Designed miniproteins, single chains, continued (4). Designs and how they scored, part 60

Each design is a single chain, and the fold is of that chain. pLDDT is the mean over its residues in the fold that is shown.

## One batch from the design tools (miniprotein)

Design m14203
Fold by ESMFold2-Fast:
Structure m14203 (fold): chain A 66 residues (1-66)
Amino acid sequence: DAKEKAKKALEAILRGDVETAEKLLKETELPEEVRKLIEEAIKAARDGDSRKAMEAAMEAAKLINE
């Protein structure tokens, strides 16, 4: 399901596995606001900005678990 795949993508970002996160995001239809936050987290992780990556991932997780 979409929620489970989104959570796995966030876990991949936290592990530094950006490729797995991108693959899961492409396979899953998510609300636009959640998708944007996950994309921001992926971009921040690629740029080496772990603080911004964590912040965006946490905001996405909050929306998924509301």
Scores: mean pLDDT 80

Design m14204
Fold by ESMFold2-Fast:
Structure m14204 (fold): chain A 107 residues (1-107)
Amino acid sequence: LPKAKPQTKKPLTDEEIDEFIKALQDEDEDVRLIAAMSLGASGDERAVEPLKKVLENDPSEIVKAAAAYALGKIGGEEAEEALKKYLEDNPNASEVVVNAIKQALEQ
C-alpha cells in the first residue's frame, strides 16, 4: 500500500481550539456564529463541550442553531448525546434550534 503525504491542512492545536472557544463568548453575535461554524468545520471532538455550552447558554437562537449544526458536523456519541439532551431539557425550544438539531442528527 502506498505511503502518501499524510495531510495538506494543519490540524487545530489545543491553543487554536481554545481561541475559537473564547470567540464563542464574544460580544458580537456574528463573531460567535463564525466561531461555532469554524469549530464544527474542524471536526475536532475537543470542540464538543464548548459547542454544547453555546447550545445551552447563548442568548441568540441563531448562534444556538449554529452550535447544534456544528455538533452534527463533528458527530460522535458525545455530540449526539448533547443534542438529544438539549431537546429533553428544553421541550419549548424555538423551531430554529429544533430544526438545526434535527438536521444535525440526520448527518
Scores: mean pLDDT 77

Design m14205
Fold by ESMFold2-Fast:
Structure m14205 (fold): chain A 55 residues (1-55)
Amino acid sequence: ERVEEARRLVDEAVELTKKAIEYLKQGTPEAIEQAKKLFEESRELTRRVRELLAA
């Protein structure tokens, strides 16, 4: 079921965003780069969720 898969992807995207926020709190250049990577992964998962739900 696409709705169940979408739910799992949303949950994973939320966890990635939480980790990204923790990296931003550290404020180092390396932590900021890690946060950017996690935001990009979360964005990709969110895009996949939209595609699943739009079908």
Scores: mean pLDDT 83

Design m14206
Fold by ESMFold2-Fast:
Structure m14206 (fold): chain A 67 residues (1-67)
Amino acid sequence: SLQEELKKLKEKLSNLHVARGIVEAAEDFARRRGDRKTVERLRKDLERIDKEIEELEKQIEELEKKL
């Protein structure tokens, strides 16, 4: 059902926000230590996660419009 699909997408979105928080904290830690290589890698990870969140939010909005 649309309600079950919406629930799964919202759960995935919640998990992505948790993952984002972890990566952001790790990036802050690496930056304070001057670990530029780790900062660069983690910033790319954050960009990828942010893109996934945006795409997932669009999917949720489109499904909610069909309700």
Scores: mean pLDDT 87

Design m14207
Fold by ESMFold2-Fast:
Structure m14207 (fold): chain A 73 residues (1-73)
Amino acid sequence: SREEVEELLRKTLERAEEDLRRAEELEESDPREARRLRIFAGASVGLMRMMEAIAGPAPAELEARRREIEARL
């Protein structure tokens, strides 16, 4: 259902935001782990884009938050 797709988009977005936040925190102390987390955040963005292509556009709030992640990658 559309509600299930939106829930998956939100959960995927939350994981990407957390991964990127943690990557930024670790950039100086653990650059290898920071790079790994940035890769996972990027993969989550890719998954969100694929889900939107199949199910239609995300709510504006989720799209804005995804764009913030993309800008920081």
Scores: mean pLDDT 87

Design m14208
Fold by ESMFold2-Fast:
Structure m14208 (fold): chain A 65 residues (1-65)
Amino acid sequence: GFEELLEELKENPPSEEVAKILKEIGEKLRIIGDGIQDGHEEGLKQGLSNEEAFKLGLEKAREAA
């Protein structure tokens, strides 16, 4: 899983250039994840089903990315 990937990266650290790229990718993924979370929460507050709220989250993530 993700935790096992982080452990592997700690044991076999990438070069400084690769580490910088991974950090930039991680930041973009965090922004996408935040968009999904915000949209899902907003949808649920509006009375949407869990499935519909998740789709709203995906739309917000797409706009943020």
Scores: mean pLDDT 76

Design m14209
Fold by ESMFold2-Fast:
Structure m14209 (fold): chain A 71 residues (1-71)
Amino acid sequence: KSLEFIKELVELLKKGVPEEEVIERVARRIREAAREEGLEVPEEELRERARAAVEMAKKALEAGIDPVEKM
């Protein structure tokens, strides 16, 4: 679930996709998932969650370690 999503973000970053584009893709995916469950999430929260996910993926990429591998 969330881990596999972070892995997708790491792959996008490795391919040289700009961080801002990755954040936008994450925000859109969260919005779609929330809509499918009948949930409304404020745009500010969507972007905050997207930034957190991308930061996690970016740190994993820079460290060469998947966060889950350390646990």
Scores: mean pLDDT 72

Design m14210
Fold by ESMFold2-Fast:
Structure m14210 (fold): chain A 62 residues (1-62)
Amino acid sequence: SQEELDLEVNRALLEIWYAIAKLDKERGDEEGVKESIEKIRALGDKYPQLKEEAERLIKEVE
């Protein structure tokens, strides 16, 4: 279904933002990390099925 496709696409998007946050953290870009965390949080809020994964990724990058 379209809803299942949207969920899987947004799950991949969580991983992309997490990767960006990790790279920014290594480079000392604190603002970039905050922006990525906010995008991850927003995805978890929009998709309840992704909330636990989003919270885990935020904790790992903080």
Scores: mean pLDDT 85

Design m14211
Fold by ESMFold2-Fast:
Structure m14211 (fold): chain A 60 residues (1-60)
Amino acid sequence: SELEELLRAAAELAGKKIPDDVLKAIAEELEELGATIEDVVRGLELALGKEKAEEAAKRA
């Protein structure tokens, strides 16, 4: 999913190696909570900074 790819790109940009099954589970839970791509990008801006969040969104 787009959320899964966004989270994978963000993890890579943060220097973290997170297993694909974990990323998929997180993406599925975020979708179940009604989170949009834009909501997740905003969260990434707060956690990683604007430049890394924008780069993650471009890779997704």
Scores: mean pLDDT 81

Design m14212
Fold by ESMFold2-Fast:
Structure m14212 (fold): chain A 70 residues (1-70)
Amino acid sequence: MEEDLELARRERDAEVARLAATRGEDAAAIARAAADAAISGDEAEIAKIEEALKLGRKEKSYSVAAKALQ
């Protein structure tokens, strides 16, 4: 339930943070947005970040993902 969702969010945030460390600025911006959304519990923002990451992975570009968050 909510506890499982929180665990999933933490695992996702950890993965995004790892990408930020290896991929640079655009990945770091996404990691920060994901962390902020998780802290605030904004489900809509979390979903938007997930969709942006999915788009970035498809395009192999975190710059595209970061732009989708705007």
Scores: mean pLDDT 65

Design m14213
Fold by ESMFold2-Fast:
Structure m14213 (fold): chain A 144 residues (1-144)
Amino acid sequence: QEKRKEAAELLRKSAQLLEDSAYLARKSVPSLSDGVNKLREAAKNAKLAAEYVEAGDLRKAGEELRRAVYNLGDAVRLLREEALKLAGTPEADILAEVLKKVAEAADLLAQAAQLLGDGGGANLADAVSDAARVAYRTVERLNS
């Protein structure tokens, strides 16, 4: 039960970072609507996963966590493509900040997946850690 409380807190923190990222991206790069929509869907799925963890429904929590990871992966890909097109512009600097927040959110999702074990699945932690790595590497490339 202590691990479930910690997992729910991590999922809620991840959802907040994803919502903040979607807000920043939408305000700064309005053309990035698909990436923003994927960030919002990932945030919604992470929040639902937290609610199911708190309710003790680890099966539904795992399903929502998988949806969050899938939508996060799509968001990272779309954000990366746009950031690289905008390299050297002020908008690319803002997308680097967005990608940094997204990477932090992905790390929190990975920690939550590990704590949930069989319900959330350790295998999901690997997939979301890959998304975090892609986001961090994109930020490094924009800053070079």
Scores: mean pLDDT 83

Design m14214
Fold by ESMFold2-Fast:
Formats: C-alpha cells, sequence, structure tokens
Structure m14214 (fold): chain A 72 residues (1-72)
C-alpha cells in the first residue's frame, strides 16, 4: 500500500541518518571507557553528544573533541 511504502521510505531515511550517529556514540563510549570513565557515565555522555549531532547542534568532530576533553 501507499502508506506502507511511505513508512518504509521514512524508516530508510531515518536509518541512514541514525547509523552514523550510532557509530559515533559507540566510538565515544569506547574512547571514554578506555580512558577509565565509568560505563554508565560514558553511555550518558555519548548519548548526549550523539543527540546533539543528530539534531544538527554540533558536528561529529566537535562531539569527539568534547569527549576527549571529558576523558582527561
Amino acid sequence: SAAEAAAQARAGALGEKYLPVIKLANTIIDLLTEAGMDDQEALDLASELARKVYNGEITPEEALKEAEERAK
């Protein structure tokens, strides 16, 4: 149906936008936990930064820089 086709196209577009952000979040979590940050704290920070990138508030590069600064 047209509604199913539209829903699938929307899901595909969201997936394309979400996949880079999910990869970024995982990269940030790995970076922070390797630096000795608590798993929950790393997850919370990665989620905040990933949300800002998804909303266009900051770039992925700015998110990684913020994570590196917080890792110290």
Scores: mean pLDDT 78

Design m14215
Fold by ESMFold2-Fast:
Structure m14215 (fold): chain A 83 residues (1-83)
Amino acid sequence: MSEEQLREEFRAEARRLVADLPTLLNEIKKAVEEGKIDEAVALRNTLLMGLAIADYAGDTEASERLRQAVEEADKLIEEAKKK
């Protein structure tokens, strides 16, 4: 696979993750509400991977959306730990 093909695939994957953000954030919220902190952390790590992929692809819009999602996920997880 060429570097250009990888970059295009990473951009497509990052855009797919951005489209799924409302669902992913809702799953993180559900996991923290149910006390499944390990599941919430795993989902947050998926968002971090998406951010890295978006950054590699040079998709600044996707990077910004994913960075915001990671921040929101971190807040939800931190709040759950206070229960």
Scores: mean pLDDT 83

Design m14216
Fold by ESMFold2-Fast:
Structure m14216 (fold): chain A 80 residues (1-80)
Amino acid sequence: DINSPKMQAEIDLALARMEVAVMRLAVENGAPLEEVERLKERAIELAKRAIEIGDEEIQKEAEEVIKEAEEVLKEAREKA
């Protein structure tokens, strides 16, 4: 059921991962730092939603996504 908490957490986690992948592509293609920062904020917001309603496995994966998003932004700032 798409409306179950577990399904919503899985969707939010998948969307968070997609935003981080888009951040990587943006950095590779020389996107403005502001765009990378916006994508990071979106990824973290989605990951936090997954943490709130997800099980322990989803929480750990979401925390990893947050760390990865922070690392990508740090790399983008160093390149800028």
Scores: mean pLDDT 84

Design m14217
Fold by ESMFold2-Fast:
Structure m14217 (fold): chain A 89 residues (1-89)
Amino acid sequence: ENDKEAYETMMEAIEASLDPEKRAELEEKRKKLAEVIKAVKDYVSKVKDKEVRDKALDKGTEAAYKALKEGKSVEEAIEVGLKAAEEAI
């Protein structure tokens, strides 16, 4: 239903295959995801209101997951995520 859930389901399916090559792909995807999520969290940390910050984080991360699901680069996913987070502030 959401892009985060779809991306996580895709990664779980790769892990379930037990294929060594697919496991390497999963590790790379997890590393990219962690980098993107960290960038969005660092950006919204400047927001003083917790409710606004949490909403901006949710919108930013959802947009970033969508970009990663579509095969975009980490840099493009960060840009899309930060733009979505800013629109929520």
Scores: mean pLDDT 78

Design m14218
Fold by ESMFold2-Fast:
Structure m14218 (fold): chain A 76 residues (1-76)
Amino acid sequence: KEVEELLEKIKNDPKFRAAVEATYELIAEKGWDNVTLEEVAERAGITLEELLKHFPSKEELRRAAVAYRVEKEKQQ
């Protein structure tokens, strides 16, 4: 149910979606351990403050990126 809620928010919130897509791309480019919240915000075109309102921690952002990957794989 938590994954379904994340997927619905990704579909309906453009800033949330942009942050998740940016995280997914950065993970592919350099791996999760090298991804920073600052880089995600920059690539998503939002402020770090705005990013933190959606994802207070890096762990929450990772969970959303995993949910996005599953959704993308189903659509491809």
Scores: mean pLDDT 78

Design m14219
Fold by ESMFold2-Fast:
Structure m14219 (fold): chain A 100 residues (1-100)
Amino acid sequence: AMTEEERRALEAEVWEALGLIYFAIGQKDYEKGDYESAAESYKLAIEQFEKAVELGLPVTPLLAEAYRNLADAYEKLGKTDEAERWRQKADEVEARIRAA
């Protein structure tokens, strides 16, 4: 009884929910000073959020925040060049949101 469009929408929501879980784990690890684990969790959050957007959900401020938080974690690890790249990705996402 579920349409293909309804199935796709639910799949997108599941990806977003997984992204939120990884985002929360990343925030907790960052607060504890575990910047390596925080970076890995934020990368996973970004992958899930991007999958949700691919399936038709709007680009959320949380995706931009995940990129910024990943940059902050990389900066704490002394990986300044990587941090700057992720900050640029956050700026690109914010520009996409403002254009919508």
Scores: mean pLDDT 87

Design m14220
Fold by ESMFold2-Fast:
Structure m14220 (fold): chain A 77 residues (1-77)
Amino acid sequence: MMSELEKRLLEVEERVALVRMQIAILGEEAPEEAKELAERAAELVDEARASTDPEKARKLLEEAEELIRRAEKLLKE
């Protein structure tokens, strides 16, 4: 079975992918802030996945979750 951290990583990766898909559909109409938030969240997820420290990975995921949550709200019109 996957670890709880790996499950959380996959969940956040899925949320980032969905947000990026919505941004792509909206094109030029997508809020610039949402694009920046999604990009930073993706970078944090990549860093969390590369981290050998579970506590650091968890903290990076918490930051990514907050950023992607904000992007999701901006796309909710």
Scores: mean pLDDT 82

Design m14221
Fold by ESMFold2-Fast:
Structure m14221 (fold): chain A 103 residues (1-103)
Amino acid sequence: MTLTITLVDGTVLELDVTLDTTWGEVFAQIEKATGIPSSLIPFDPSRTVVETLLSGKDRTGKSYAKVTVDKEKKTITLTFETPAGGITKLELKLDDDEEIVIP
């Protein structure tokens, strides 16, 4: 799977992720690439990218992002109304052999 991260300055990052990839691993890669501190990103570092992208909710259950799922393109998109840690958009593209259950 490819995770595409769009930042407030228009920078786009592409990261290879799996179903088991945690936000802690993604945060470490964002910090190395951009210098944005991982502590500013609103996701639980112990949770997987996939399980959190489907909810669009923070750790308190409050909606912080608009979730859009395109089953034909096999993409899950989070759009932030207010940039979180400099992030405006996240897009996860599934490989042809990957199945994710949409709640």
Scores: mean pLDDT 67

Design m14222
Fold by ESMFold2-Fast:
Structure m14222 (fold): chain A 78 residues (1-78)
Amino acid sequence: SLSLQQAISHVGRAIDALRAGDVESAIEHLEKALEATPESATEAIEYLKKGIEAAKEGDLEKAIEYAKKAASALSKYR
């Protein structure tokens, strides 16, 4: 679905931003991924929210870990 493709795209951009140390851009992309994520994708939503929180706390390693888990959950969602 278009929504799922947008969510996955934004998570990828967020991971790239986190690796570059661009926390502001990373948070924006994680929030956009959350907005594009279907409400029924509860596991992906939980990981996205945890990723946003970790990024806001400056824990970039944890934010990347949660973003990767969100991407994995989204990729398995039908």
Scores: mean pLDDT 87

Design m14223
Fold by ESMFold2-Fast:
Structure m14223 (fold): chain A 76 residues (1-76)
Amino acid sequence: SMEEKRRMHSEAVSALAAAQVAYAGVRDELSKEKQEEIDRLIEEMKAALPEKAEDMTEEQYERVMELSEEVLELTR
């Protein structure tokens, strides 16, 4: 439904924002190799996140949430 698409999009946008905030807080403490890995994951999240909520798919939502968890793990 359109309601579910809007919820998934909102949650995915929040997950991307949270991943970026977590990364920004520890970026200078991470090795260059870890920084490059997280930069790639963030770019993959952006690529999986549609600009419009109506274009949001369940597969894109799951991918963004999975990538967000990977970023958070690397920032620990």
Scores: mean pLDDT 88

Design m14225
Fold by ESMFold2-Fast:
Structure m14225 (fold): chain A 87 residues (1-87)
Amino acid sequence: MAEKLAEEAEKYLQKGLEALKKGDKEKAEEYFKKARELGAEALRLEGREELAEQMEFLTELFLKVETGEMSEEEALAEFKAAQAARA
């Protein structure tokens, strides 16, 4: 089961990147949300909760930047803060 979810997540990630290259931010956001959902579920099924949380966090920051809810500077600051907390 986890393997199928991981492969589907990878396909949606690829579709999101293609949509982003075409300038379709709304479609890219939709695909990236699906990729995050499927990928996180696959990681949790494999007992890799920490990686699932990291994937969700990074994807959420990316989506907030793309939707204009957060600036690139704010997203970078949050990412750096999360890395520092793990050091």
Scores: mean pLDDT 71

Design m14226
Fold by ESMFold2-Fast:
Order: sequence, then C-alpha cells, then structure tokens
Structure m14226 (fold): chain A 66 residues (1-66)
Amino acid sequence: KVEEILERIDKLVEEAIADPSKFDEYVREIFKLGDELHKLEPSSELDARIIGKVLRAVGDRIDHEL
C-alpha cells in the first residue's frame, strides 16, 4: 500500500506540472496522500521525499511564470 500511495503521488505531481490550472487541487491531494502515508509508515526520510516532489512541481511552475 505504501508503494501504491507513492505511485499515486508521482502521478499527481506529473499532472500538476502538465495542467497548472488545477495545480492547487493536485497539491492538496498530494498532501492528503502524504498524510495517509505518514500514518502507515512514519518516516522523516519518506516525508522529505514527498515534500521534495511537491517542491519540484512548485519550482517548475515558478520557472514558467517568470
């Protein structure tokens, strides 16, 4: 199940980058899945990995807005 949640998060990150108009919706869903993942597998390393994926999507958006 941890692997399934990580796969869903990866897909949402790609969708957020591909469709900026729904960015906020996808980011909210990623954080929701991240919270579920933390409850199943509490790990600072895993939490950092998820945050890193979100920051990558945010960074891509910032680069394209400037």
Scores: mean pLDDT 72

Design m14227
Fold by ESMFold2-Fast:
Structure m14227 (fold): chain A 98 residues (1-98)
Amino acid sequence: AVEAYKKAIELDPNDAAAWTNLGNVLLELKRYDEAVEAYKQAIELDPNFALAWNGLGVALFELKRYDEAVEAYKQALELNPDFEAAAHNLKVALEAQA
């Protein structure tokens, strides 16, 4: 539940993984704007956390913000070139713009 991750963040507000997990739960709940803010907080804490960049891209894609989604996925792949999910998501986002 969202409350469990919010509690984890209260205990350690500098945990990029906890913010990323909050973003993931918000995505599942289709609360895309809130998911974007959670992922941005994770990235602020750890800009090298590829999972947070991929999650940001997914939330932005669902919001039809395709240009921003593409940039987020590219950053995830720059950090982890073997990130298959980010590579697939990038291809889909580029096709959505074409």
Scores: mean pLDDT 86

Design m14228
Fold by ESMFold2-Fast:
Structure m14228 (fold): chain A 100 residues (1-100)
Amino acid sequence: AGPDSPEYARQLFEEADKLYNEGKYDEAIELYRKALGIFEKVLGPDSPEVARALLNLAKVYYKKGKIDEAKRYVTQALEIARKLGDEELVKEAEEFLKKI
């Protein structure tokens, strides 16, 4: 996959998930941000992939104790999820927002 392909962005996203589970939060943030940028450019800003990347960025910032940054990202993810009518993602983002 090329550097701006959705396939490459998905690989970065999956690698970021593994890093997050290992507690490597700064490395996870870097890869989630790279994946987010590619998804926004290729799929548009209101895609399910963008919403999921924003929600995962919120979760990792929360683990780092950066609560304001976590709120910012989850609020963006929730807005996109609502535009998409993705009820499962809306619920996940709302439950996370209530926790922080």
Scores: mean pLDDT 89

Design m14229
Fold by ESMFold2-Fast:
Structure m14229 (fold): chain A 63 residues (1-63)
Amino acid sequence: SEELEEQVREAIIEVAKATMEYMLAYLRLKETGSEEDRERVEEALREMEEKSRELEKLIEEKR
């Protein structure tokens, strides 16, 4: 459906955003080495995984 195609486009954008947040968090961790920044990287990875899973589910439903 057209609605499902729009949901897929939005999901792709969300994955891209989460990936960028992960990269920024990782760069900060490399500069500081702090445990707080390590937790931020772990949080960003979880967010990226969640958004990727949502995209995968939508692609499966598009059939």
Scores: mean pLDDT 84

Design m14230
Fold by ESMFold2-Fast:
Structure m14230 (fold): chain A 70 residues (1-70)
Amino acid sequence: SEEAEKYLNEGIEALRRGDLEKAVEYFKKAIEVDPNLGRAYFLLAQVYRALGKEEEADKYFKKAQEIANK
């Protein structure tokens, strides 16, 4: 989906600026548009780890792995 890819790219740009909260928002929007976009789950997990949210990070890493194993 072009819309999901747009949100993914906006999240990556937020990460370049150090805006972790906006990165979370954009990666969540990407997942909302395309629930099978494994890269968005992986990047969201990395952002949660950077925010010190280990439980959320683990949850989204597991989801990314489930999608990759399809």
Scores: mean pLDDT 86

Design m14231
Fold by ESMFold2-Fast:
Structure m14231 (fold): chain A 61 residues (1-61)
Amino acid sequence: MSADEIAEETKARIRADPSLSPEEKALLVGLVDHAMAAGASREELERLREGIERYLEERRA
């Protein structure tokens, strides 16, 4: 996946998660957008996605 594809998929997952408030969704989407604007590599975006996925898994437990 390209960096853009990872960012868009990550944002889509954040927006689709019913456990997140609108404020939490805005913050997490903002983190992805900020990383992209800062020139994050694909590997950095993959690490960010993994961190967000772990956070979401912990909320479901």
Scores: mean pLDDT 80

Design m14232
Fold by ESMFold2-Fast:
Structure m14232 (fold): chain A 99 residues (1-99)
Amino acid sequence: GAEAAVRAAEEAAREAERVAEEAEEALKSGKKLSIGEAIGLALAGIGAAVGAELAARRARELGASEELARRAEEAARRAEEAGERAVKAALEVGKASFG
């Protein structure tokens, strides 16, 4: 139901935030990643953000209450922001490793 879709969006947001933190920590610690590892982190962040957006859309399709819809939209927003952070950090780690 709609509540399960909201929970899925919130879990995807937490995953996007974890990936962003991992990429940012790699950058901060001077960890050298292979180009494949950097691409993997960027894609993981993007995938989690897309997953959150799809789950939020599904919650609305299932007739989520205004409270549940707000939670889903907030989760999608958090996931999008975290996905952008993951991509930016992963690209900078990749650049530092190869040039």
Scores: mean pLDDT 83

Design m14233
Fold by ESMFold2-Fast:
Structure m14233 (fold): chain A 57 residues (1-57)
Amino acid sequence: GAMIEELGRKYGLTPEQVLGLRQLAEELGPELAARYASRFAGLSLEDARELLRELGV
């Protein structure tokens, strides 16, 4: 939805990447998902945690 698109633009990710990170957080927990976002999406760990918080995970 609009929130996924806005988060993608804010953090420099595609909507598909944002959705993938949400699914990863649901399966592995937000801490591991944040580490994956930091490693593979070029986000700081703090930005990755804020993204996942905004996703509600």
Scores: mean pLDDT 84

Design m14234
Fold by ESMFold2-Fast:
Structure m14234 (fold): chain A 80 residues (1-80)
Amino acid sequence: LKEEAEKLLEEGNKARDEGDYEKAIELYSKAAKLAEEAGDYELAARALYNLAATYFDAGDVEGMERAARRAAELEELARR
């Protein structure tokens, strides 16, 4: 789960760098889900912050706000 989440995060970073925001959104969303399932809240928050940045690049302010809020929640859990 963690290894797969890290791989999906890297693939999402590549898709975002290439301007393929639709693919990046899908990959980051999958990475965040697998990281949460693995209990790795720091990795999940990282994926969700990258997801929020990708939504912003794509012009989806609502998606950005949802992803950023969830990332902040998981960052708080990771610090506990």
Scores: mean pLDDT 85

Design m14235
Fold by ESMFold2-Fast:
Structure m14235 (fold): chain A 71 residues (1-71)
Amino acid sequence: SLIEELEARIAENPDDVTALTILALAYALLGELERAKEYLEKARKINPDDPRVKEAEELMKKMLEQHKKAA
């Protein structure tokens, strides 16, 4: 699965900001918001100014707003 592939990439390269941000968004889509936040925080620690991190933060904010309306 995509998640398993991304987790394998992170195991080999823990600084893979692309893999960390995509994994965060994947978990957010599954409703696993705490795991999503953990992976996004890891990406932020590596490079908070990366456009991919900033876009992932904005997308996750929108997903969180939708989740709050459904809950």
Scores: mean pLDDT 79

Design m14236
Fold by ESMFold2-Fast:
Structure m14236 (fold): chain A 59 residues (1-59)
Amino acid sequence: DELKEQMIEAGLSEEQAELALRHAREGRGGGVAALLTSVGGASKEQAEKLANQILEKLG
């Protein structure tokens, strides 16, 4: 899944990327962004951008 690969590239482990995808499918964009920022080390801006892209592709 492209979305999973994007999250791994953003610094998440495979398991964390699966968790973030689950949050995204539930419409929890804040949960995705929080994981990317706290665990992935992404900036707030990058985390929000990627979270929005993931939600847009799933919605």
Scores: mean pLDDT 74

Design m14237
Fold by ESMFold2-Fast:
Structure m14237 (fold): chain A 95 residues (1-95)
Amino acid sequence: MEERIEYYKEEAEKAEGKEKATELAHLGIALIELGKYEEAVEVLKEALSIQEGAGLYTLLGIALEKLGKTEEAKEYYKKALELDPNEELAKENLA
């Protein structure tokens, strides 16, 4: 897992545009799985600044919820559903 984080960090730094957003999303997922929620929030926000996506909003909500920032997490789940009403993970986490 740690080797994957280093790989995704390096690839994100080298990548541009949509590819960078994708690599940052992969890094965010890996960071969430390792319990590095604050770092996951940072990289997922960077990915969203490059390319908006319902999945990215959902992942950011999950990381924030794990940090106890429940109200902030709910706002990102709402943004995910505004972008894609069929984003089931965001819908489930709002219920």
Scores: mean pLDDT 81

Design m14238
Fold by ESMFold2-Fast:
Structure m14238 (fold): chain A 63 residues (1-63)
Amino acid sequence: HMAELEDEILEALVVMAYALEKRSFPEDKERILETLERYKKLAEENGHERAVELAQKYIEEVK
């Protein structure tokens, strides 16, 4: 699909935002960081600037 990649990234970011809001366990934070960094890289490679900015924001909040 045309927006499949962007949709996947946005879904992941929404899930991460929700988890952060709920103050998940420390183990969840590590996984969230790894996932966000991976999606950020994927978004950068595909030119999804908005997704990159969102991922960077959440990475900073979790760190």
Scores: mean pLDDT 70

